# Designed miniproteins, single chains, continued (2): the designs that were tried, part 87

Each design is a single chain, and the fold is of that chain. pLDDT is the mean over its residues in the fold that is shown.

## One batch from the design tools (miniprotein)

Design m7202
Fold by ESMFold2-Fast:
Structure m7202 (fold): chain A 74 residues (1-74)
Amino acid sequence: GEALSQKVNDATKENAEKVKKEAEKIAKEGIESGDFEGTLKKYLEEGAKQTPEEAALARQAAKEAERILKEILE
């Protein structure tokens, strides 16, 4: 019903907000360090050593961080 759909939407929104926050953090660290690729690699390797869900989040955040960086540079 509506309650189940709302709960799924809330979980999806929460996950999207987590991805966005992590992506902004990665982009900021990459810019500040001058080693964006190294920052991404470390983040992905750290995430991959945790749960499958955290590994998926790390991959999504890394992709979003690349998008944010491209927008900042344009």
Scores: mean pLDDT 73

Design m7203
Fold by ESMFold2-Fast:
Structure m7203 (fold): chain A 62 residues (1-62)
Amino acid sequence: MSPEVKKLLIEAEYYEGLALMAESVAKLAKENPEDVEKLKEIAEKLREKAEELREKAEELAK
C-alpha cells in the first residue's frame, strides 16, 4: 500500500473517532437541546469527511 493511501486511511479513522466522541458528548448534553443539535451537525460533518478520505484512498489504491 502506498504511503499516501495509508495516510488517508489513518486520517479517516481519526475523523471517525472524533464523530463518535461528538455523538457521546451529545448524549451527555441532552439537557441542552441547542448543544445537542450542534454536536449532531459536527458528528455528521466528521463522518462525511471520513467517507471522503476513504473514497480518496480507494481511488489511489486502484
Scores: mean pLDDT 81

Design m7204
Fold by ESMFold2-Fast:
Structure m7204 (fold): chain A 65 residues (1-65)
Amino acid sequence: DARAAALEAGQRLAEHLARLAESFGLTVLDASAEVVSDEEVRLTLVTERGTFTGVVPASRLLATL
């Protein structure tokens, strides 16, 4: 299922971004991904310094291993 694959890939990317933020000294409270359409995934990173969000095209996310 393409939607499930996009969600899994988005969650993996959110986890990588959380680790990167932690390596920069940020405290990550939550990292999540949400499929907002069949073509787009929203990533959300919640830190003690604020919430960061971004939308990634599913096609680009799935093409990036």
Scores: mean pLDDT 77

Design m7205
Fold by ESMFold2-Fast:
Structure m7205 (fold): chain A 62 residues (1-62)
Amino acid sequence: MVEIDAPPENAEAVRKAVRSLEEAGFAKLVEATDTHIVVEVPDEKSRKAVELAARAVGAEVR
């Protein structure tokens, strides 16, 4: 699992990025709030894609 913390000012951009990755098959959404998103990733390549996309829109990844 990958945990994503989005600052409120970037939350919409982060959600849009995660939604695009889910549609592309890189992630499966588990939980989403205004500032916290949890996704499941099938492999290391998908994990790297999610981490890079989230950080590119100003989110913290754990």
Scores: mean pLDDT 80

Design m7206
Fold by ESMFold2-Fast:
Structure m7206 (fold): chain A 80 residues (1-80)
Amino acid sequence: NAIEEMKKIAEKALEIALSDDPFEREVGRALLEMIVGLARSIGDKEAVAYGYRLLAEADERFGNTERAEHYRKLAEEIEK
């Protein structure tokens, strides 16, 4: 299932986004944003919301609380 594979890739992207290396963090975030874009193009709202939650998790871990709140709000809006 392509959606299950995408979810697995998103989890790996989150691991990269949580890296101690700031460059790797940005790579991980870019991968998560790419996954959100792909899910959006397919029309998979659950996958879009999932990607936004992972972006929020990464931002929350590094003190980007405003950006984390923004992504959580986007996920909630999608899941209505």
Scores: mean pLDDT 83

Design m7207
Fold by ESMFold2-Fast:
Structure m7207 (fold): chain A 75 residues (1-75)
Amino acid sequence: DEAELRAQAEAVARAIAEGGEEALRKVEEAIAAAPEAPEEVKELLLEAARAAAEGDLERAVELLVEAARLAREAE
């Protein structure tokens, strides 16, 4: 359900925003270390993490939801 994905995305975005630069760095490292993820999904996840760190939670949520959709389609 997209509503459940959006709620999860909001939780992730908030966690990154609260964690600041350290949380952003850890998320970027985790994304880079995920060899099975398609490049387009990784790009969206990186943009989402940066938006969340900048406090743009709405943008971060939209990017996280789009990344989740693309990940499901890539399978």
Scores: mean pLDDT 78

Design m7208
Fold by ESMFold2-Fast:
Structure m7208 (fold): chain A 96 residues (1-96)
Amino acid sequence: SEELKKRAEELKEEADRLLEEANEEDKRAEEKIKELNEEAKKKKEELLKEGKEKEAEEFEKEAREKRRELVVESASLSVEAIKKIVEYLSLKKELE
């Protein structure tokens, strides 16, 4: 029972750390997405002024793919945190 209590405490500390890391990564991803959206809008406007409609469409597609990648990267840490929380809660229930 003491070993299980120690393991539960370790899992909680790990989950708390991962949640903090996930929150910081989410903030960084939001900032990067905002910058990407602003850059993409400016570049699209420049290309359209030059009559490069096809290039503007291709650039917009690339920007969408980069946004998806940033969202997936930030979500990965949140998923890991949730897994540790579930492990902690399961172990805590066994200790009751």
Scores: mean pLDDT 80

Design m7209
Fold by ESMFold2-Fast:
Structure m7209 (fold): chain A 66 residues (1-66)
Amino acid sequence: LSPTLREQVEEAIAALRRAAAEETDPARRQKLLDLIGRLEEAYRAGDATAAVRAILEAHEFLAELQ
């Protein structure tokens, strides 16, 4: 991954972890954990397409929680 995309993945994971720690609804918490897993997998695999898709979905879901 590019340095910029790597930073975006790390920022998204951090935001999702904070949201998951405060989430009381099991279904929403599971969705947050699933998004973290997808981001971690994309980061490990160096899959830029998967990383971008997961970042977009994470941002959309986090906005929905606000």
Scores: mean pLDDT 85

Design m7210
Fold by ESMFold2-Fast:
Structure m7210 (fold): chain A 77 residues (1-77)
Amino acid sequence: MVEEEVRRLLEEANRLAEEAGEAIREGDLDKAIELLKEAIRLLREAVELDPENEEARRALELAEGLLKKVEELKKKL
């Protein structure tokens, strides 16, 4: 059950990250930031449910890193 819930959260977070990438390509950095924040929320929930899940932890690190870069880019524009 936990594995299924974590997988679902990872799948949804990945979809949101893909939408954020599309928003970045369109120049909509505000939308990208909101989508990445939602993805991070889901990934934090996945890590809380299964703290030993390396895929979830790595996905969270990547999403947080991307959010920081997009926020920095927005500050320069």
Scores: mean pLDDT 85

Design m7211
Fold by ESMFold2-Fast:
Structure m7211 (fold): chain A 91 residues (1-91)
Amino acid sequence: DKEKKIEEAEEYVKKAKEILEKGGSMKEALEELRKAAELLGDEATVERVDELLEFLDNLTPEQLEAARRAIEGLIQEIELTINTERGIVIK
């Protein structure tokens, strides 16, 4: 069910956005984005999330802002994928 996967992916993206907005764990936000990317079949984005999760274990203070920006970029990319998938799914 393609529509169900899109709805579930949107829920995970929303959770990631809420985590970042509340100043929560970037790792937790990335884990939610990974689930969204998996549901959308976006293996390249899943791999990028896994790379960022490894990177978080070795972050310097200077890299913290770069990591936050990368996560925000992933949110935008996944939202674009969701919008594209919705355009393909004719009701």
Scores: mean pLDDT 79

Design m7212
Fold by ESMFold2-Fast:
Structure m7212 (fold): chain A 65 residues (1-65)
Amino acid sequence: SAWELLMEGIRAYNAGDYEKAIEYFEEALKAGAPMPDQVLRLMAQAARKLGDYEKAEELERKARE
């Protein structure tokens, strides 16, 4: 479910596995996760942790739509 994917993404984020967190968050969004803006912001934070500031900026822009 979208909720299970979102929770797995949060677990990966808390474990420092930011690449895996982004994968789970992307799958959660595809599955219709609630609060997509919040999910996009979490993905942006994970991208920043990976040093991918360009991707983080893009994700934050999407979250504002």
Scores: mean pLDDT 86

Design m7213
Fold by ESMFold2-Fast:
Structure m7213 (fold): chain A 80 residues (1-80)
Amino acid sequence: MDEVQELADRVLALSTDPRSKELIEKIKKYSEYLDEEDLAVVTRGLQLVLQALEAGAPPSSIESMLEGILSYVESKVAKK
C-alpha cells in the first residue's frame, strides 16, 4: 500500500532535474502492476534515492539510481 507512491512523491518534490522527474513518474506508473515482494525492492531503492538527495548527491547519480529502479520495475512488469 502507497509506500512506493509516497516515497516517489517525496523524491519528485526534492528533484530539480526533468529527467529524474520523468523516471519517477514512470516508476510510479509501473509500480501499480507489481506484487508485494517487488514493491518492497522498489521501496528500498526509493529510500536510498531519497537519502542520496538529502545528502546532496549530484543529479547524474540520482538519475543512474532511478534508471536502475525503473529497469527492475520494467523487467517485472514484462513478466506479467
Scores: mean pLDDT 80

Design m7214
Fold by ESMFold2-Fast:
Structure m7214 (fold): chain A 55 residues (1-55)
Amino acid sequence: SKEDLKEALLELAKQLLADGASPATVRAWLRDLVARERLPFSDEEIDAIVAEAAA
């Protein structure tokens, strides 16, 4: 489901931030992943996921 995909992206974003990536780098990487895999997320939804991961 979209909710399960969101949780997977959230945990991935948390891991990338923990590994020292900047929020800007994580946003760019997730946008690229979403575009390549044709996942159902807008740029605003990706930004929200990264903001949640960084909180």
Scores: mean pLDDT 86

Design m7215
Fold by ESMFold2-Fast:
Structure m7215 (fold): chain A 71 residues (1-71)
Amino acid sequence: SLEELLKKRQEMARQIVVDLLVGLAESLGRPDLAEEIRRAAKTDPERFQALADEVFSALETELKKRFEELK
């Protein structure tokens, strides 16, 4: 059914995003953030969005810092 296909696609897209954010958080040395993302992904969409924003902000900061260190 259409509803089943939409649910599966939404679940797959969500899982891909969660896996990417968890991987990024772990790569940034933030396993605490990775665990919070895993928890929020299923229970708290607002917190999940805030954590996603935090991961991207931290990534941008670390990339800028490391690029400056390579001068």
Scores: mean pLDDT 81

Design m7216
Fold by ESMFold2-Fast:
Structure m7216 (fold): chain A 93 residues (1-93)
Amino acid sequence: APAPAAVTAAIAAALAAALPAIAAAVADALAAAGIALSPADLAAAVALGLGIALLDLAATTAGAPTAAQLAAAVASATDTAVAVAVALAKLAA
């Protein structure tokens, strides 16, 4: 069963607060790999990473998430966003 709406909203708010850090980490990873993306593609990759992390955490969390679960979700969102950004760059080539 999905998490209650209040739990999902709290997770979404916590992930949204991490958005600038996730976007910066993705941009740094892409720069290190020599990959350039438009701001729109970078924003799309970050949004997809956050969405997947939110759905995964909401599906696995019956109550309020722990700080460790939130940190893991932020790391997972960053990794997913980097993978999506790399895929978008390959499609543009």
Scores: mean pLDDT 75

Design m7217
Fold by ESMFold2-Fast:
Structure m7217 (fold): chain A 102 residues (1-102)
Amino acid sequence: KEEVIKEIQEIIEDLKERYEKSTDPFIKGLLQQQIKTYERALEKIKNTDDLKEILNTLRNLLANEKAVAKIFEIRGDKEGLEEEKEHAKRIEELIKELEKKM
């Protein structure tokens, strides 16, 4: 649980840093929405000890990452696409680690 919380917090900090450095209003809006999504997920994870609820929260985050990655792909934003792919890989690894316990 602590490792999941730490990883999600690190992704939130990365998104916030990208938000501050971005000059594109559309990208800023997209990043702000991503930050809110991750913060809601973090709150859910902190408030449960149920491994299945944590896994479902992570799977929902992964689905959101794939949707956002598609937006960056459609816009031709290769940097945004690679960042979303990296976040998706980190979430997929957390899911795999937790699934090994069941």
Scores: mean pLDDT 83

Design m7218
Fold by ESMFold2-Fast:
Structure m7218 (fold): chain A 70 residues (1-70)
Amino acid sequence: SENEEKIKELEEQIKKIEEKMKELEEWKKEKIAKLSPEEAKELEEATEDLLKKYEELKKKLEELKKKLKE
């Protein structure tokens, strides 16, 4: 069904964001001592934006899964 395809797409998007967040955290650990305060703030803002996107997609996925069970 179309809803099953959308669920699969959302799961793939979530997985990609999880991978990006992990890479960003690893990069941050390696580079934090070399970053300027401005660069560190930019990295923090980028991390926060990814987290918000992740939470939105997770919420949408759970809502679609609930609709399929109803």
Scores: mean pLDDT 78

Design m7219
Fold by ESMFold2-Fast:
Structure m7219 (fold): chain A 80 residues (1-80)
Amino acid sequence: SLVEKALEKAKEKGIDLTPEQVRKLIEKYREFLEKIERGELKDVNTQDLLDELMKEAGLDPDKVDPFTLFEIIREVLEEE
């Protein structure tokens, strides 16, 4: 399960996530990848992408590093 892999990687990096938060993060990340591939996001600011992912998951950027979170989701999806 992608959710289980993401929870494990997050825990290893000291980030406590719920299965629901992980599911929302994966869904949002996939939406962004699809939009990029379709050419709908021609000028993508990485910070705006990270902020949107944090918002959708209900996570506070002051408590959780957005770059670390993005990397966890990316790694999980690369492994499929």
Scores: mean pLDDT 74

Design m7220
Fold by ESMFold2-Fast:
Structure m7220 (fold): chain A 60 residues (1-60)
Amino acid sequence: MVVLEASGLSLYQAIGAAIAAIGLAPEAKVTVDGGTVRVEGELSEEQARRIREHLELLSK
């Protein structure tokens, strides 16, 4: 199981990150809570890499 998390985001950034994560890994559990986005699931290496890259771009 892979867990990816980003915090300190604006609501706009958090929503954008959640949409990107759902698009890349539609079977993953995505939660948004007050500027924190958490993605959990059995992700492939490529899915996990792409989601991580999106989160890093938003929370750098």
Scores: mean pLDDT 78

Design m7221
Fold by ESMFold2-Fast:
Structure m7221 (fold): chain A 62 residues (1-62)
Amino acid sequence: SDAEKAAAGAREAAARGDAAAAQSMGHEVYLSGSPNGKKGAEAGARGDAEAAAKGAIQGALE
């Protein structure tokens, strides 16, 4: 799904420390209807790329 692709991209962004990219991908998961995607986007906005990726991945699994 598009949410799964966004979650995979968020993991890759977090591995390189790119919080802005992880935020955008978490937001994409949120738009698919996941509250965990929203938490990921909010973490990315705070500069926490790892937390952003975790939220996106959890959201894609819902």
Scores: mean pLDDT 78

Design m7222
Fold by ESMFold2-Fast:
Structure m7222 (fold): chain A 68 residues (1-68)
Amino acid sequence: SPAEELERLTLGLFLQKASPEELLEAIAELLRKNPDVPEETLEGILKFVEKYYPEITEEMKKIIEEVK
């Protein structure tokens, strides 16, 4: 499912120590291709980004708002 793919992508990039910019672009691309990701999954990703990638939190919020 798109939700499972998004969670797996986010955790995988985090474990590989991806830059904030790499994480943001990868998630943005996935969401543009899969606009039907559940709101609960989007909220979970945002909380994850707030904790581990705080510098891109505002950009991530904008992307999530655009795809809702």
Scores: mean pLDDT 83

Design m7223
Fold by ESMFold2-Fast:
Structure m7223 (fold): chain A 85 residues (1-85)
Amino acid sequence: AEYERDLRMARNVLEALREALASGDPFELDVKRALAEIYAAIIIKHSKDPAVREAAQRVGDATAGSPEELIKALEELIATLEKAA
Protein backbone atom coordinates (compact mmCIF):
# COMPACT_ATOMS: atom_id res chain seq x y z
CA ALA A 1 0.00 0.00 0.00
CA GLU A 2 2.80 2.49 0.89
CA TYR A 3 4.29 2.61 -2.63
CA GLU A 4 1.00 2.18 -4.57
CA ARG A 5 1.04 5.79 -5.85
CA ASP A 6 4.76 5.66 -6.71
CA LEU A 7 4.30 2.31 -8.48
CA ARG A 8 1.39 3.71 -10.55
CA MET A 9 3.43 6.80 -11.46
CA ALA A 10 6.52 4.74 -12.41
CA ARG A 11 4.39 2.47 -14.64
CA ASN A 12 2.81 5.50 -16.35
CA VAL A 13 6.24 7.09 -17.01
CA LEU A 14 7.59 3.78 -18.39
CA GLU A 15 4.57 3.40 -20.73
CA ALA A 16 4.90 7.03 -21.90
CA LEU A 17 8.64 6.56 -22.59
CA ARG A 18 8.00 3.36 -24.58
CA GLU A 19 5.35 5.16 -26.67
CA ALA A 20 7.66 8.17 -27.25
CA LEU A 21 10.53 5.86 -28.30
CA ALA A 22 8.21 3.96 -30.70
CA SER A 23 7.01 7.28 -32.21
CA GLY A 24 10.58 8.35 -33.12
CA ASP A 25 9.80 11.92 -31.95
CA PRO A 26 12.94 13.26 -30.18
CA PHE A 27 10.95 16.12 -28.56
CA GLU A 28 8.49 13.69 -26.92
CA LEU A 29 11.44 11.52 -25.79
CA ASP A 30 13.08 14.56 -24.13
CA VAL A 31 9.78 15.49 -22.39
CA LYS A 32 9.35 11.93 -21.01
CA ARG A 33 13.04 11.80 -20.01
CA ALA A 34 12.52 15.05 -18.02
CA LEU A 35 9.42 13.55 -16.35
CA ALA A 36 11.43 10.44 -15.35
CA GLU A 37 14.18 12.67 -13.85
CA ILE A 38 11.67 14.74 -11.81
CA TYR A 39 9.86 11.61 -10.62
CA ALA A 40 13.13 9.90 -9.56
CA ALA A 41 14.13 13.04 -7.58
CA ILE A 42 10.76 13.03 -5.75
CA ILE A 43 11.16 9.33 -4.79
CA ILE A 44 14.72 9.94 -3.54
CA LYS A 45 13.48 12.88 -1.41
CA HIS A 46 10.52 11.06 0.18
CA SER A 47 11.41 7.34 0.35
CA LYS A 48 13.06 5.90 3.48
CA ASP A 49 13.76 2.52 1.81
CA PRO A 50 17.46 2.38 0.74
CA ALA A 51 16.71 -0.09 -2.10
CA VAL A 52 13.97 2.19 -3.50
CA ARG A 53 16.25 5.26 -3.19
CA GLU A 54 19.10 3.41 -4.96
CA ALA A 55 16.80 2.24 -7.80
CA ALA A 56 15.43 5.80 -8.18
CA GLN A 57 19.00 7.20 -8.27
CA ARG A 58 19.78 4.74 -11.11
CA VAL A 59 16.75 6.15 -13.01
CA GLY A 60 18.09 9.69 -12.44
CA ASP A 61 21.56 8.67 -13.69
CA ALA A 62 20.04 6.90 -16.74
CA THR A 63 18.29 10.11 -17.94
CA ALA A 64 21.70 11.21 -19.35
CA GLY A 65 22.04 7.90 -21.27
CA SER A 66 20.11 6.12 -24.02
CA PRO A 67 16.29 5.74 -23.91
CA GLU A 68 16.84 1.96 -23.65
CA GLU A 69 19.01 2.40 -20.52
CA LEU A 70 16.34 4.67 -18.99
CA ILE A 71 13.58 2.12 -19.75
CA LYS A 72 15.67 -0.63 -18.10
CA ALA A 73 16.29 1.55 -15.01
CA LEU A 74 12.53 2.29 -14.73
CA GLU A 75 11.72 -1.44 -15.03
CA GLU A 76 14.19 -2.11 -12.18
CA LEU A 77 12.62 0.68 -10.08
CA ILE A 78 9.14 -0.82 -10.67
CA ALA A 79 10.40 -4.29 -9.59
CA THR A 80 11.93 -2.74 -6.44
CA LEU A 81 8.69 -0.83 -5.62
CA GLU A 82 6.61 -4.03 -6.08
CA LYS A 83 8.84 -5.86 -3.56
CA ALA A 84 8.72 -2.92 -1.09
CA ALA A 85 4.91 -2.55 -1.28
Scores: mean pLDDT 83

Design m7224
Fold by ESMFold2-Fast:
Structure m7224 (fold): chain A 66 residues (1-66)
Amino acid sequence: ADPALERAFRAFDRDGDGVLSLDEARELMRSLGREPTDAELASYDKDGDGVIDFAEFVALLGSVAK
């Protein structure tokens, strides 16, 4: 894993539960110099519950980086 990404994810994960809301995930992406679309964020929200775990966030970041 990218240690800078892992550190940034933990900084936005205020509850330490290993998940971010879609808005928190968008803010983290912006802090990394990237702007995900709502469609990209929603595609990684498998349950439609508005949260993304670290593994889903890494996959999203990897797909946007391509």
Scores: mean pLDDT 72

Design m7225
Fold by ESMFold2-Fast:
Structure m7225 (fold): chain A 76 residues (1-76)
Amino acid sequence: VEEAKKYMELGKEYYKQGDYEKAMEYFDKAVRLAEGVDPRLAAEAYANLSAAYSFAGDDEKALHYAELSGRYLEEA
């Protein structure tokens, strides 16, 4: 959980800098660690992946991760 939170913070920092590719990589790492362990953190990571993909212009991926975020939030 601590590692997942660390990757979330790194992803948020890159997202703020406009480096969406690195933000996506770190949010993806966070979700992999949070899945099956912390549904709320997984939901947050998927929501951030959705935002990053939306800003990068990948609306299909953005919608996919937004839906995953919602599903994990219901499990929390």
Scores: mean pLDDT 80

Design m7226
Fold by ESMFold2-Fast:
Parts: C-alpha cells; structure tokens; sequence
Structure m7226 (fold): chain A 65 residues (1-65)
C-alpha cells in the first residue's frame, strides 16, 4: 500500500538521520532518491512533500543542536 511505502521510506531516512556517520549531504541525496521512487510508485505529491518536510525538519534539528 502507499502508506507502507511511505512508512518504509520514513524508517530508512530516520535511521540515516540517527546515524552520525551519515553526512547531511548523503542524507539529502538519499532522501531525493527515495522521493523519486515514491513518485514512480504513484504516491500522491502531498504525501511525498509531507515526508520530505518531516525529514528536513529532523535534519535541521540535528544540524542546529
């Protein structure tokens, strides 16, 4: 389902955010790749944009801390 695809992508990206060996640049690239895959899978733009905002916010919190 679309919900499962989004949740899987969210889990992978959150794991990357939590990994101190993953740079912000690598995280952005991985996020872009997963977003493209979700687009290809037919996930609505609104859901993809929401996921991207959530992950960007988590990354910004990590950088600002």
Amino acid sequence: SMKEKIEEARRELRAAVADPSVTPEELLKRMQELIDELYKAGVPKEEIDRLAEEIRAEMQRRLAA
Scores: mean pLDDT 79

Design m7227
Fold by ESMFold2-Fast:
Structure m7227 (fold): chain A 87 residues (1-87)
Amino acid sequence: SMSEARRIVAENVEAAAREAEQGRMRTAARIAQAAADLARNAGDPKSAELARRAAEAARLAEEGKLSPEEAAEVLREAAREIRERAE
């Protein structure tokens, strides 16, 4: 169901944000990208875009193009917005 898919997307992006807070940017990017793909396949383009931006921020931090702190903030904000949409 859409509600179940949204909950799983929210849980995954929240997990990605926790990984990013611990400096594990590669893991955060992978989890956030998987969440974006799940949201897209479930027909939720807004949650897919939020998760995709989270994955991009983690990837940029891994490449040294964004600070780990800034990337973690982007992932936390994306997780918050996706969770609000799931409820």
Scores: mean pLDDT 88

Design m7228
Fold by ESMFold2-Fast:
Structure m7228 (fold): chain A 80 residues (1-80)
Amino acid sequence: MEEVERRREEAKRLARETVEAGPEKAEEAIRRAEELSPALGRAMGEAWKVAQEKGLSPEEALRLMEQAVDDAGEALLAAA
């Protein structure tokens, strides 16, 4: 339980780095999130892809990614 919460917090930091670093560095931040937790990293990567496809602002992209990480984290906690 505590590990999922810690990894969720760290994944949110990587989501912020993804948005701040720009598209070229985003892949590296997403890969690091996948190494922390495959489920959280995958959710974050999908949200980033959707944000890029829709041309969302950095703030909107971050919000979408944080929501995806929270949803995936809650699913992991429910399955634990």
Scores: mean pLDDT 76

Design m7229
Fold by ESMFold2-Fast:
Structure m7229 (fold): chain A 74 residues (1-74)
Amino acid sequence: MEVEIEVSLLLMKANLYKKLAEKAEDPKKKAEYLEEAARYYEEAARLLEGVDPELAEELRKEAERLREEARKAA
C-alpha cells in the first residue's frame, strides 16, 4: 500500500530534521529544522487518520512538542 510507504518516508524525513536540529549551532536554524520535523510528523498523522487514529494523535502531539521547542530555540 502506497500510503504506508509514504508514511514511512515522512517519518524518516522527520527524524532526519530532528537530528539536524540537535546538530544545529545557530538557534534560528535549529528552530527551522524543528519546524520541518513537526511538519513531516503532521503530514504522516494526516495520512494515518483513517487507518491508525491513535498513532495519528501521537504524531500530532510530537509535532506540537517540536513546534513549542522551535519557538523557544528562536
Scores: mean pLDDT 83

Design m7230
Fold by ESMFold2-Fast:
Structure m7230 (fold): chain A 98 residues (1-98)
Amino acid sequence: GAMEARRLAEEARESILKAAETAYKIVNDPNATPLEKEVAVALLDMQIAVEISAARQAGHTELAKALEEARPKVIQAVESGNLEEAKKIIDEAFEKAL
């Protein structure tokens, strides 16, 4: 039902937001190595890919498309040190899908 779809979307949104915050902290840590920063971004990218796959398998085609479009933009925002932009892109993707 619509309520179940919204709950699953909310859980996916929270997972991606947490992954983005984690990657942002590592990317902006002056003590983190270049490899640690690369791995942190790769883990964020993988989390978005997992949520795209889950949305597609659940038949949430519009959410999967919105996340596919958001994926490179979220990665770029985190790599650029702009967590607020990353959060905005994530929230807008889920709002479009409803």
Scores: mean pLDDT 87

Design m7232
Fold by ESMFold2-Fast:
Structure m7232 (fold): chain A 71 residues (1-71)
Amino acid sequence: SAVFDAFVAKDVDALIAALSDPDPWVRAQAARQLGELGDPRAVAPLEAALSDPHPAVRAAAREGLAMIRGR
C-alpha cells in the first residue's frame, strides 16, 4: 500500500497528499498515520479533513489531531 509505505518511510508529504485520494479508506488511513507520526505539519491538513464528506475520514482526522496535540 502506498499509504503504508509512506508511513514506514515517515514521508509526511506523501501522507498529506493521500488525504486527497479518491478512496475514502485511503484518506482515513493517511489521517490516522499522520496522527501516529505526530509531525506538526499535519495539523492544518488534518483540520481540513474534519470537513471530509466521509464519516470515517472525519473520525480519523479527529483521532489524528488528538494524537498530535496530546504530545
Scores: mean pLDDT 83

Design m7233
Fold by ESMFold2-Fast:
Structure m7233 (fold): chain A 84 residues (1-84)
Amino acid sequence: SMEELEEKIEEALENSDLSEEEKEALRKALLKNPEVIPEEEIEDLVKLLSGINDKEIIEGVIKALEESKNYEEFKLLFNKAINS
């Protein structure tokens, strides 16, 4: 549900080392297309981005979220962002 998605996003972001700008951008991207990332994957995605600790890569992944129409497309664009 949307309530569960919002709760998962906020909990994951609160426990992350992301900047406030990165948290806001990621929150907006996830809520814009709630079907792109399964709710179960939200915590793992945020934790992964926190571990990357590279602003350019994080921005690339957020852009991938914004441009993706579904989870398969996101995984393809995500892989490009982290390996570029």
Scores: mean pLDDT 80

Design m7234
Fold by ESMFold2-Fast:
Structure m7234 (fold): chain A 92 residues (1-92)
Amino acid sequence: SLETELFIQALKMRAAVADAADRVGVPAERRDELARRAYLAMLNNDEELFNKTIEELAELALEQGVPEEEVKRIVELLKAIYEEEKERIKAF
């Protein structure tokens, strides 16, 4: 079902954001909050919520001392994952 597919894609997006947050040293509480917001953004096709979540992740990464170039690469990767999963849902 479309609902099952959306749930699976939302879980993938949650995992991707959680992994990125862990790699850049974001505290677990903030990691879990960002991952949950990414999950909700994918479920609801809420691009604004997704973009705000990724912006917040980028700010937290910079605060942890991650270089701007690395943060930019992580942001581009997460956006690419979001767009790819969104296109898979549309093709269904």
Scores: mean pLDDT 85

Design m7235
Fold by ESMFold2-Fast:
Structure m7235 (fold): chain A 88 residues (1-88)
Amino acid sequence: MEEEIRKLILEAIGLTLRAIGEELDTGKYDKKAVEQAVEKYKEAAKLYKKAGKYKEASKLYRQAGKLYKKIGDDKKAEEYYKLSEELE
């Protein structure tokens, strides 16, 4: 389980770096890379919740919310921020 969580977080970081690289080059985030990164953070957060590690899951939901905010999806950002708050 921890190895699965680590893999998901590393994959999410890689996708986030790809999205940042695209933004630096074009001034716009790669929406597909952001959505894929969020999905990996979401899966990792669910595994942390199953393990009873709510603070760790909260941090991952917050990262997902920040990524949605960067691409202008304020509604999805708010949803993930609420998921983060519910775990604190």
Scores: mean pLDDT 78

Design m7236
Fold by ESMFold2-Fast:
Structure m7236 (fold): chain A 73 residues (1-73)
Amino acid sequence: SLVWSEEELRKEIEELREEIRELREQGADEKTLELAEKQVEEAEKALKEGDLFTAEIHLSLARMALEIARLEL
């Protein structure tokens, strides 16, 4: 579903931050990683405001950026 629990979104934020760190270590494109980081930050902000749907949208955008980062490796 497109709707997540707050706990699930918090866990996904942590997982995406770890993936960004790993991709940076592997030499992924810094500009693409920066875009992913900004999306994760916006998701965390939305989550703190109780907007779970907006948080999930930003996490989806972060995941897309990380897919691009992996393809560029």
Scores: mean pLDDT 84

Design m7237
Fold by ESMFold2-Fast:
Structure m7237 (fold): chain A 69 residues (1-69)
Amino acid sequence: DKILEEIRKYIEEGLRAEKAEDYETAIEHYEKVIELLKTLPPSKEKEEIIEGAKKKIELLRKKKEEKEK
């Protein structure tokens, strides 16, 4: 499934950017993961991943703000 391959790629790139402290790039990649997941049929697993990604984005936004101050 091309969509699942793209989701995996964005997760990997997001994690890589996060480890490099490139929080803006990490946020963008995790937002793309959520967008792609929303195109898939509803499932409990999908919702859990989306919630996890949203919480990660919130954390990264806070880290970005701290770095910019």
Scores: mean pLDDT 80

Design m7238
Fold by ESMFold2-Fast:
Structure m7238 (fold): chain A 55 residues (1-55)
Amino acid sequence: GMTAEEAVAAGRGGIEAGRALGDERALQHGKQALEYGEQGDVAAALAHLREAGLA
């Protein structure tokens, strides 16, 4: 399963990709995944990563 640290890293990647591509959906879901990952809520982070196409 995904760790909180991996969720934070993936969320950060989604933010960078969203900014580079102008993908507002990837940017917003990447931010949510980062925030939930930092809180240790891996399940919520993973749900947002799936919406961004990152998991």
Scores: mean pLDDT 83

